# Designs tried in a protein design run: designed miniproteins, single chains. Part 60

Each design is a single chain, and the fold is of that chain. pLDDT is the mean over its residues in the fold that is shown.

## One batch from the design tools (miniprotein)

Design m2080
Fold by ESMFold2-Fast:
Structure m2080 (fold): chain A 98 residues (1-98)
Amino acid sequence: AAAEKKKEENYKKLAAQLSEALRYLAETGVLSEEAREQLLKASEYLKKAAETGKNEYLEKAIEHLRKAKEEEPSLAHLMDNYITTLENIKNKEPVSKI
């Protein structure tokens, strides 16, 4: 259906954009090695989500973002924003029930 196709396109586009943002942060950020590893893993899973459209990869990315937040508390606000964005995509909360 057209709505499902648009949802999938938005999902893949946003997953790809977040994957790139996380890779850039991991490569350029002043981070612990453990936080960097978690960000790179989240980026890898987001790339797979962008390629496949499968929610399992979004869920794996969210797990690694939560771990990155635990390893580097200075990233907590940024990680929470990304996690919220990914959970909203995964669940596709209706922006309107009207």
Scores: mean pLDDT 76

Design m2081
Fold by ESMFold2-Fast:
Structure m2081 (fold): chain A 66 residues (1-66)
Amino acid sequence: GLKPVPAVDLDDGTMAILKARVRQALGELGDRLPDEDLELLAHRAVLEPAPPTVSEAAWLRRLVEE
């Protein structure tokens, strides 16, 4: 499972890794999203981490739909 990190303490390196992971997990949808939306989803994924019973991709798609 994803290890939680403090959202307000995300450095540029951590944010870049999280944005890349969000983009990869969402696949084609991730490739179509602007950088600011990927950054918002990265922050939301940190605040609202996926439960261990839910895939990261499914959880991120749910966050996009809100």
Scores: mean pLDDT 69

Design m2082
Fold by ESMFold2-Fast:
Structure m2082 (fold): chain A 72 residues (1-72)
Amino acid sequence: SPIEAGKAAEKGALDGGGGPVAAQSARMSFANGYELGGGISAAFTAYLSNRDVGGDEAGRKAAQAAEEGAGG
């Protein structure tokens, strides 16, 4: 679900070394991406466009966690 994808992405971003801002950005971007049917690639692109901390590793970990959490 969008909520589960967002929460998984938040945890993934933190695990990948991202700070609270990166985690919040991941949660919102991945939840919205799944709700709109765009999936992981659209959500990841949105996260990268709006992040201000956390780097690529946090983004990759967020995407992986969101994919697993959404059941895809």
Scores: mean pLDDT 65

Design m2083
Fold by ESMFold2-Fast:
Structure m2083 (fold): chain A 96 residues (1-96)
Amino acid sequence: SLEEEAKRLEEEAKEKEREARELARQVGEMSGPRVEAAILGAVEAAKAGDRELAEYLLREARRLSPPETQPLVERAGEAVRELWEAVQRARELKEK
């Protein structure tokens, strides 16, 4: 059913949010609070459905991150994009 599909997407969104927040914490420990704040801001933008702001903040996280944490920032970016996609799909199903 559409309700069951929406619930699965909401659970997927929660998992991707947890993944992105965990990666943000790890990046923060290695690269400092500015990179962590940029990733956490991208998570909040994605939850709000603001893809452009989320992508902007992910670019800022990459810019602020040293080479050693770039792979973690890339993984966080993937989680944030999957979060945005799941949130958007769940919202579209509920509006039908």
Scores: mean pLDDT 86

Design m2084
Fold by ESMFold2-Fast:
Structure m2084 (fold): chain A 77 residues (1-77)
Amino acid sequence: MDLEKAKEYLRQALEAIDNGDYDKAAEYFEQALKYVDDPLVKAALETAINAAKNGDKEQAKSAVRGALRLLDRIAER
């Protein structure tokens, strides 16, 4: 699991959402998913992918914030 790569893709996904590029945001979430093994992080990223594909900016950003908090806790172990 590469937490730094996962976080970088999530940062790029947030920038894409802020720019209204939801297709690109979904691609970045799918890339981040490849670098995580934690089931709660995976669930949060799947929620973010679905929200981005539906154009739900609030839900996508909320799911990413949750995933980032979980990744920070894993990195502290």
Scores: mean pLDDT 81

Design m2085
Fold by ESMFold2-Fast:
Structure m2085 (fold): chain A 76 residues (1-76)
Amino acid sequence: SEIEKLLEELRRLVKEMEAALAAKDFARFDELLRRMDELLRELGELIDKFTPEQKEELLKLLARAHEIVRQGVAQR
């Protein structure tokens, strides 16, 4: 499924962003943040095709991504 591929990419990006933040690699973090923005646009185009379970997973991943971005900003 196209949706499952994009959700897997989002899961991978979130983990890589956490690792970059833990390493204080802000250049890598910024790169990954741009890739996440692009991926979220693609996921948005498919939102009407999501199952309820896929929507729940997306919301959980978005909440985690938001927390990581907030932590990155706080570290300055």
Scores: mean pLDDT 84

Design m2086
Fold by ESMFold2-Fast:
Structure m2086 (fold): chain A 77 residues (1-77)
Amino acid sequence: SIIEKNALELHKRIQKTFPEFSDIKLTAIIRGLRMAGVTDLDTTHPTLLAIAFANALAYANKDTSLKFSELAKKLHR
């Protein structure tokens, strides 16, 4: 599905950009994307990507002190 493809791409970006969260499960990322209403990473506003990532971290029982603006910048292509 489109969401699974986008979740895999976001997972790769997270593993490259935030090694401390590399163990985050793909299922958590899928849930994060669904909650944020993100269907395509390339057309999504960076703030929504940051929200999707924050949601994924919450489902994985992980937290981040990084501001959404910094998350968005680092995850943007």
Scores: mean pLDDT 70

Design m2087
Fold by ESMFold2-Fast:
Structure m2087 (fold): chain A 87 residues (1-87)
Amino acid sequence: MDKVKELLEKAKKYRENLEKLAQQAIDLSSPEMRKKIEQALALAGANPEKGAELFDEIGKEASPEVSKILKQAAEDARKLGEYLKEA
């Protein structure tokens, strides 16, 4: 039981970091790119692995600064999915 609690706490930390990174990317983005990032964040909440894939795809179209943030968001979404799967 304690191991499950530890995995859920780690998942929570990655979720909080993901939301923070997505907001940073949104703040630096055009209105069109902002909508795409918001969709990726919403998808990552329901399906972290699919959200990560969408962050990677959006990053290909983004500025270098936003692309770097979205790559980190994709990695955090994958970690979130791993911890939730093991819990």
Scores: mean pLDDT 82

Design m2088
Fold by ESMFold2-Fast:
Structure m2088 (fold): chain A 92 residues (1-92)
Amino acid sequence: SNEKLKETYEKFLEKVAKEKDPAVAAKLLAELARVAEAALRYKKEGAIEDKEKQEELEKEAKKFLEEMEKLTGEDLEAEKKRLEELMEELLK
């Protein structure tokens, strides 16, 4: 449901806004970006029914998350903008 996805997104943004530790905030944003990117790929390809594609996408998402956890400062702001763009496309 798009409403449930939007509610989850808004709750994570509120957590990020209240988080004083930039490293923890970056991890929360990276996790949400990973979920949004995975959902967008499923929407474009209908890959949700293909178990092998789901496993590869999950592996790719985990690698992405590990790289994103290293972001701070300017990279964190860039990731926020990327996430907003992904969510806007997903909610169309």
Scores: mean pLDDT 61

Design m2089
Fold by ESMFold2-Fast:
Structure m2089 (fold): chain A 72 residues (1-72)
Amino acid sequence: LPRYLLGIRTEPGKAEEVAREVSKFPQVTRVEVVGDGVLATVEAPDEETARKLAEEVGKLPGVTDVTLTKLS
């Protein structure tokens, strides 16, 4: 499956909580906390599916911004 990176910016002190919620999505294969941010690796059959996941992640409490990058 194609791989994508979600760069997630969080409110201060919310990165760990956001990482736990992000890890519950079945498309998410890896999650890492970096300061006040979260990096998540996603596998999706197409870019549309990855974008929909990024939108859902952006709705989580404590998330301020989400960027989507295609890896392969």
Scores: mean pLDDT 83

Design m2090
Fold by ESMFold2-Fast:
Structure m2090 (fold): chain A 105 residues (1-105)
Amino acid sequence: QIVLPKEERDKLLEKIEARLKGLSDSDLATLLSLLYDIDKSTAMDILRNMNDSQRESLIHGLASEILSLSAEELRELAKQAEKLGNLKVAELLLEVAKEKEKAAK
């Protein structure tokens, strides 16, 4: 995995966090199910019981996790999200994969 320069990593992390903040609880639950191999219903229950501070911490953690994945891993997760009918999550993962490939040049 290519280690991004701190400045590029920080910019990409900020972009991922902004995109995640725009997702519904259903979209976030789909993403959690794909990343952590948990049921979407369990992820939905977790999200519904979170306060704003916990949600901000979750968004930051998810952004960091997504950023740690290779472009290839992100593309595979995007295919899985598309199969689950979640085009918003698929689009987010594909955009991050493209940004990582761009930064690697």
Scores: mean pLDDT 81

Design m2091
Fold by ESMFold2-Fast:
Structure m2091 (fold): chain A 105 residues (1-105)
Amino acid sequence: MVEELRRKMLEAIERARREYKGKTILVVTVTSDASRAEAERLAPLFDETRIFGSSTDGSFAAMEAVTRAQTEGYDGVYAVSAGGSGKTVEKTNKASNELMEKIKK
């Protein structure tokens, strides 16, 4: 689980660097103390990182991060989960990006 979270966070960092030239916000959902520690260790590789112990809280935080990103000049929001469904994370990322694009026009 910790190794999978590390892989997902590193993939998110690489995607952020490729897709967004400016600042990004990372929202991380953790399921254990070990996964929280790993998320905290990798957090400095993002401009802003928010860590939550619940997928529900993480989803709400991702939506709030979209609003803050637009106000504070961040270019993107990325969501990662230590457990649960990858489809939920993908759906959250898609919704967040679509909202940023829609509001910015």
Scores: mean pLDDT 62

Design m2092
Fold by ESMFold2-Fast:
Structure m2092 (fold): chain A 75 residues (1-75)
Amino acid sequence: KDVEEIRLQLEVVYLKNVIDRALEAGDIETVKRAIEQLKEVAKKAESLGYTNIADFAKKVIEEAEKRLKELEEER
């Protein structure tokens, strides 16, 4: 229970860090792939009843998609 919850939280944090680094580097492709992986994590968290983790992942996705759109407007 607690171990699975912690692992999913760490996965979201890891993917957020990947997105943040990719956005800073202008690596649009890496951002898109990380968003897809976060969507999978969010679905898994929801299926396991970890609503707090699913909500966290969804928030990271929304922020990443907004930043990605801003980056694409410049490119």
Scores: mean pLDDT 82

Design m2093
Fold by ESMFold2-Fast:
Formats: sequence, C-alpha cells, structure tokens
Structure m2093 (fold): chain A 84 residues (1-84)
Amino acid sequence: AEAELEGLRVLVESLKAMLDYIKNNTLSKEELERIKAALQTLVDALQERIAYAEKRGHPELLRAAQEALDIANELLKIVDEKLK
C-alpha cells in the first residue's frame, strides 16, 4: 500500500518532468510517436488502478493515480499538437 503510493508519487514527479521537457524541447516525429504509445499504455494502466482503488476504498491511492492520469492526458494533448 505505502510502496504503491510512493510509486505513484514518483510517477507524478516523472510525468511533471517529462511535461516540462516536451514543452521546452524539439523532438522528432519518431520520438513523439514512441512517447504517445507509452503514454497510451500508461493511461490504460492508471484507469485500471483508479477503478481498483475506488473498489478497495484507498482514497490516497485514488488521488495520486488521478493526478498521474491528469498529467498523462495533458502530455498526450501536447504530443498530439506537436504531431500536427
């Protein structure tokens, strides 16, 4: 439980760092496509984790997973805009 929460907090910080990196750097189309694929997989995993946390009544895990999902979705939006 605590290890899962710590993992989600590390993921949130990593996603924030990636958001800053993508906003401030030019990436190739191939790099953006790879990032998009990884983020789509992550979004699916986070949605499953949110459903599990809701069912188990773990509000701390739910909040952390939701924050990670929100940042991952913002990243996908930026990647999609850069791929236009």
Scores: mean pLDDT 84

Design m2094
Fold by ESMFold2-Fast:
Structure m2094 (fold): chain A 91 residues (1-91)
Amino acid sequence: MKELEERYKKALEKLREMLREAGAEDAANASDEELKELLKRAVEIARGSLEKIEEAIKAGKAKREDFDPELLEELRELVEIGKVLEELEKL
């Protein structure tokens, strides 16, 4: 389905932009295949990080204010990109 392919391409472009902004120019210029592998790893790390943050807040070990809102937004964006990847793997 063309829509899913377009979402995937946008997700890869967004990851390239994020990597470039983070100063990871070599990673941002990687091939689409290498970027896909990096994306899978980044999504898994982001998902695990958000889960640990949520658990720490629920357990009273941390407060939402202890976390950088920009970092939390970046992690959520990576998880959202991961949903697009999962939809492609379902096909």
Scores: mean pLDDT 72

Design m2095
Fold by ESMFold2-Fast:
Structure m2095 (fold): chain A 95 residues (1-95)
Amino acid sequence: MMKPVLETVSSETKEVYDEETGETVVVGTKVLRVKNEEEVPLALKEAEDVAKALRETSGVAAGVYSKGNEITLVAAYGKTKEAAEKAAKEELEKI
């Protein structure tokens, strides 16, 4: 499969304190722009494959959001999977 041509628009990491668990979760957000809109489904599949691999790691949650030709990958790392999943979900909902 040919890899889609991607440009990194932004890449950031931040620490989020979860008051319910008393844990600090590290959240990484990466925004990718697909140069050819026809390749967005391929890029989205690759991002989902990465998110799935991250979700198989202990204490890691990941999700993908697509809008137009931009794909946002959010990954969260916490002491518990539950805290990580909450942080990743809240970050995706802010997009």
Scores: mean pLDDT 75

Design m2096
Fold by ESMFold2-Fast:
Structure m2096 (fold): chain A 100 residues (1-100)
Amino acid sequence: SLEDLLEEIIKKLEEFAKKTKDEKVKEKLIEFVREIRRLMEDKSVSDLELIGRTKALLLEIASLVVSSPNVPEELKKEILEFISETLERLDEIEKELKEK
């Protein structure tokens, strides 16, 4: 479930990077995809740390997207809605892991 969600996040961030004309936002989306992949491959990173780090990266993207003058409003809405829904899904997985 966590691995499947992280793969979904990677695919969506890559899709948003292709749709955006804001070079700064594009670069950060690609950077965050690489970071999530590195964290997934790092055997020293716990599932809880992986969730926490992914949540932090998503919040950074949300901040960048909100402040960008070059991302269309419809794309901003799509990205922010995806981030909001994904943060809730990560919180649910984090809660399950802490109670198990």
Scores: mean pLDDT 85

Design m2097
Fold by ESMFold2-Fast:
Structure m2097 (fold): chain A 85 residues (1-85)
Amino acid sequence: SSARRRARIEVTEASTKFVKAILDGDIDGAKKALDELAEVARQYLPPDLASKVEAEIEKAKAALEKGDYDGAMSHLAKAGTLIGE
């Protein structure tokens, strides 16, 4: 559907911003990209699925705060899978 296609584009853009921020050492930028991903989930997904995506984003933020970049990337990948990426 058109909505699913838009969701994929917005997820790809937010995920790209996240990875770029991590590579640049910009933790605040990475957290903002995660917030953008949560907004995409709320806009395009049913509430139950959006809540699961938000839970993975919360775990990704917690991993970033601990300096666990591999953990943050793992939780981002799970969020992307839930959105249908």
Scores: mean pLDDT 83

Design m2098
Fold by ESMFold2-Fast:
Structure m2098 (fold): chain A 86 residues (1-86)
Amino acid sequence: TRENLEREGQAREEELVEAVRELIEEAKEYAKLYKETGDKEAYQKAVLKATAAGVLVIEMSIGGVDEERVRELLEEVREAAELIDE
């Protein structure tokens, strides 16, 4: 029973990591679109996607996900945010 809960937690953690990375990729795509077109809607979408990724990583940290994994994901979010502001 406990081993099954731990396995389900690991699978859920992998799903959350995938979701965070998908949000980061979308944020980077919208940031590129904004830089090419000046479209304010693309800027807003980039900011929203990067913010959503950051919030999800914080929730993962509170949920007990490994601190090193959380730190790696936060660094990826930070890189995406810097790309938006460049």
Scores: mean pLDDT 79

Design m2099
Fold by ESMFold2-Fast:
Structure m2099 (fold): chain A 86 residues (1-86)
Amino acid sequence: SALEEQRKAAEEARKAKLMEEIDKLTDEVTQLMREARQLRESDPEKAEEMEERARKMIEYLQKAIEYLRKGDLEKAEEEIEKAKEG
C-alpha cells in the first residue's frame, strides 16, 4: 500500500506541475494579446504576428487541458511543450 500511495502521489505531483505550466502559459498569452493591442496602431504587422503566436498557444493549451481531463499526462506534456515553442 505504501508503494501504491507513492505512485499516486507522483502522478498527482506531475498533474499539478502540468497545471502550473498551463497557468503560466495562459498568463503569457494574456500578455501577448495585451501587447498586440497596444502595437496595432504603431506596428500592425508585429501586432498580427503576436496575435498569431497567441492563437497557436491557445490551441495547444486547449489540447493540453483536454488530455489532462482524460488522464493522458504524456500527451498533455507534449501539447504544453508545443505551446512553449509558440
Scores: mean pLDDT 86

Design m2100
Fold by ESMFold2-Fast:
Structure m2100 (fold): chain A 83 residues (1-83)
Amino acid sequence: LEEEFKKLLKELEEKIKKLKEMVKNDAPLSEILKLVREIQEIVGKIHDIIEKITDPELKEKFMAELEKLAKEALEILEELAKK
């Protein structure tokens, strides 16, 4: 579970970085929305893994990492919404 979490978290980080670049470079909205959907799918998979964790302390730490990345994604989408 922990190894799966780390792999998905890294994939999420890479997609969020790509989203930031696409928004900055005025990529087509269709491409941005496709990437947002991919990000949502990965977030869902990470959340499912976190729910399987029985150690409350580890679960809290992993949730905090996911929330940090979710906040970064929301900030990028707020920038897109202002256009």
Scores: mean pLDDT 81

Design m2101
Fold by ESMFold2-Fast:
Structure m2101 (fold): chain A 87 residues (1-87)
Amino acid sequence: MEEVRRLVRELVDAALNQDEARWDAIAARLKADPELARQVLVAVGIAAQRYAEANGLPALSAASQAAIAAATPEQRALGQEIYDRLS
């Protein structure tokens, strides 16, 4: 879970700073480890679902909602932290 939290933070930082080299490095790491990619994307998906709910946007797909529903409490807490930072 420490690596998931680190990668989520690095991904957000890379996006905000338009750091293409860092984006490419993170993308390569996630492509090499599908389970790690799944854990990172679930946390980001939780933040996206919260944003959609708060702004009256359409819900995520049933498959995405099921994946989010299966998330651990730690993944949910991380997703909420991401949402709170994006406000």
Scores: mean pLDDT 75

Design m2102
Fold by ESMFold2-Fast:
Structure m2102 (fold): chain A 82 residues (1-82)
Amino acid sequence: GAMEKRIEELEKKTKDDTLVQNTLRLLREILARSSDPAVIAQVDADLDTLESIIPTIDSLKGITTVIGLTLRAIGMLLDLDS
């Protein structure tokens, strides 16, 4: 769908950033496992956040933002397992 295409485009823009690549993989896994509109809306918001920080991804603020998104994605996947 449209979300999966956004993830693919971001993967192409961030090939050398392993932290961002791992975050995108987790978001893709969430979309594969959930059709809940609230979960999809959170993934959409997290993709918007990632897109906004790409120009400053190597900054401390950029790095800490991606870490926060990664931890949230892990939490969402754990919730889907329960």
Scores: mean pLDDT 84

Design m2103
Fold by ESMFold2-Fast:
Structure m2103 (fold): chain A 116 residues (1-116)
Amino acid sequence: ALTHSNLGAIYLEQGDLLAAEYHYRIALKIAQEINDKTAIAESLLNLAIIYLQQGYLEAAEELLQQGLKIFEEEKASLSDNSQATLLNNIGNYYKLKGDLEKAEEYYQQALELYEK
């Protein structure tokens, strides 16, 4: 799971959206099999970003909402570092969507966790 998430992140940074999608889908499947809620949320949010960049707006929104739901349900059990990572991913989604106000709000929440 971790290796697939790391490869997905590298391919996403390189703009290889198909390779990024492939690796994050495998990461999601593994995370679901082991019931790793943090990894499930992270994979869903990264897939939402990829789908948004590909122009699959409806699928991207559905993945975002699934990731947000898990984040809110598991928030109290997440480390500050895990919360900050998920908040940054949510901020990145809104930035790409052009919702700069929401992006700023999520980035600010992540920054506050890093400054603890």
Scores: mean pLDDT 84

Design m2104
Fold by ESMFold2-Fast:
Structure m2104 (fold): chain A 78 residues (1-78)
Amino acid sequence: SLMEKVKELLLEYAKKIEELKTSEDDITRLIGELLRIIGDIYNLLLENKDYELLEKAGEAINALTKGEPLEKALSLLE
């Protein structure tokens, strides 16, 4: 489902945020990967015209970027 694909991308995003917090090297590459995942989420939801889920996914991305736990970010999709 669309929701499951968004959750998978958010899990990938959360993993990259954790890598960024502990990495002293390749910061530019990790930031590029984070931006790619954001683009993938937005493009997927815009193509499917799911603007409600797009707004919620944006809130989830912001939560993860601020260092909030994955379970809290996923709850924002509900």
Scores: mean pLDDT 85

Design m2105
Fold by ESMFold2-Fast:
Structure m2105 (fold): chain A 87 residues (1-87)
Amino acid sequence: SSENRKLQEEVAKELIELMKKLVEGDESARKKIEELLEKMLELREKLQPSSAEDLERAREIAKEFVENLNKEVLEEAEKALEEYEKE
């Protein structure tokens, strides 16, 4: 579990850096965010396998997240990572 946790932390940090770039106007970050979100879903499936319907729903949520990404969402994500790292 420690290896999976480290991978999740590394992916989350990379995601936050890309989210920051996109919020600052770097549209090239959008595709990289989509790729990292897919990687996060793959890591989740390794830890807790879900149904095909639940996985598809998770992908839809990830797509909507990228489409609605803004400064407020970025600030919430940064706070969540900070709390996760305190564990």
Scores: mean pLDDT 74

Design m2106
Fold by ESMFold2-Fast:
Structure m2106 (fold): chain A 86 residues (1-86)
Amino acid sequence: MKPDTSLFDLIGQMIQAKQNKDFKTYEEYRKKIVDMLQRFAGLSPEDAERAVDRMIDASTQPFLAKDYDSAQVAMSAALERVLAEL
């Protein structure tokens, strides 16, 4: 499974869990994404957490609007920007 597809699926699950006030599931998926970014992108824990926060912020509105293409693009752009700032 490609990291981009996996990240979008996990970010989507986090957004959905937060909307449902399922904070246990939200924290579980957040931890998976942070671990994934550390393993595959070589980010520090701090940079991985910052990348997750930026991806969530960028993708939440289009995801809730069910514009999944725009959500995916916004998420990928946010991640690329964090990687470029390292």
Scores: mean pLDDT 77

Design m2107
Fold by ESMFold2-Fast:
Structure m2107 (fold): chain A 82 residues (1-82)
Amino acid sequence: SENLELIKESLLGLGLSEEEAEELAEFASKLSEKDQALLAGFLYNLSTLGKEAAIKGLEEALKQDISEGLKEFLKRVLEKLS
């Protein structure tokens, strides 16, 4: 999936290890195609802003009314970056 590859590349761009990015991409593969597309775009945008802005963006996203799958994914990303 192009979305899953972009998710992995964006996580690597945020400073996650290859193993962490693979584990999170595998988790994302179990989400809906819509949620995968949303994550790919969101994470790509965060990866262009730098780590401090990415952490703030993740914290703000977790305050929104989002799916439980998206929430769990974003919590795991935030834990790896903090």
Scores: mean pLDDT 86

Design m2108
Fold by ESMFold2-Fast:
Structure m2108 (fold): chain A 68 residues (1-68)
Amino acid sequence: RPLSDEELVALLQERFGLTPEQAREAIELVRKNRDKPVDEIAEELAKRFGLDPGTARSLAELLRIQLG
């Protein structure tokens, strides 16, 4: 079962140090860009939230798995 948006927001706060607002923005970004390569999504997440490249890639991969 995929995580609910609320469960996913909580997970992103715990694992990646995002605020609830940043977590919701990250979820929406990945939903809008499901057809894009993970590297492109990771770059946008790094730029938007000030994440290092490795953290941004891990976040992008996790969100791709959870959101389809």
Scores: mean pLDDT 82

Design m2109
Fold by ESMFold2-Fast:
Structure m2109 (fold): chain A 65 residues (1-65)
Amino acid sequence: GPELLAIVKELLSKELGLSDAQIDELVAMIRAGASREEVIARLQSLGLSEEDAERAVDALETALR
């Protein structure tokens, strides 16, 4: 829900160095129906490792349920 999304956005910013704008882009992609693979590919293009990208996707998917 919205409260969990706010917490996850803060954690992703602090732990993975993602900007608010980058996180908002990722949230928009997921809400538009982007696949897990597409979101991971976008995160890797932002400089994240595969492991960090998977962790970020898991957190965002949990927040957006």
Scores: mean pLDDT 83

Design m2110
Fold by ESMFold2-Fast:
Structure m2110 (fold): chain A 59 residues (1-59)
Amino acid sequence: AAEDEELIRRGMEVGRTGPEGARASLANLRADPAAEIRDGKVTLRYGDADGPREGVLEL
């Protein structure tokens, strides 16, 4: 789904960008009310036609 693609895209940018860019991406994720960062993982919450979903990415 489009929500899953967005989740993957955000995770890839956090993982692939250099340290300064990674910090900028993490700051953007922290400002996102759908994003939760804890224990070295990023949990993104999003909605789709089937209801609320969660995706987890390891940093």
Scores: mean pLDDT 55

Design m2111
Fold by ESMFold2-Fast:
Structure m2111 (fold): chain A 80 residues (1-80)
Amino acid sequence: SALEEAERLAREALEDAEKYVKAKKEGDAISATGYAIRATGNLLQVGLLGRRHGISEEARELALEADKLAGVTTAEALGV
């Protein structure tokens, strides 16, 4: 379902955001950029799915934590 897809994408976004933070601290600019792009893309999809189909509280919390770790407001701006 769209709700299950949003939750999966939110978990993937959080994992990529955590990898982004680690890579940034280690000075791995290439890996950091890749993880940031992946996290942001997944957060955009979560936000769009949430706007069209609704979102679970679990997916919302994961997406907002990913926003925070990645230093973006992508999910928040889309109203997740």
Scores: mean pLDDT 89

Design m2112
Fold by ESMFold2-Fast:
Structure m2112 (fold): chain A 68 residues (1-68)
Amino acid sequence: GAKEGGELAAQAALMAAIKEAEEKGWKILSYSAEALSATVGKGVVKTDKGEIVATANLAGNEIKIEVK
């Protein structure tokens, strides 16, 4: 359902942000995930080197990653 889609998108976004931090060798300090809609989710990973934000759109098959 709509709730499941948003939760899956949020999980996918968070996993992408965690993978980015791990591939960079950055230490993860905290993380969060939020369902923005039935098909869009956001994951935020705060590290010792910066913040990684990922947005997953399941309907568009897109994951966008921004490093701050």
Scores: mean pLDDT 81

Design m2113
Fold by ESMFold2-Fast:
Structure m2113 (fold): chain A 94 residues (1-94)
Amino acid sequence: SPTELRILELLLREGARNAAEIAEELGLSVATVRRHLAKLKERGIVTSYRKGSTTMYEIASPFTALDFYESLPEEEQERLRPYLESALFVKNFK
């Protein structure tokens, strides 16, 4: 969905974020963000870990990000390519 693409672009660009940070940055409700993050986590695209009392979300792996990217229409790939390249080079391909 367009919202899921915006969440993934944000995580690819900025790294790990909690649901409240994602909601603020995208202008969405926390409930909407949590619903989309739950679906992305069920698909194995996003993983979560605890940081103190909050839950952080990130793209599960560089391989997961690449597989997802290659499954997208050409228009979405064009939009996300710079962020994918940045994530693969800046975060070190694991």
Scores: mean pLDDT 77

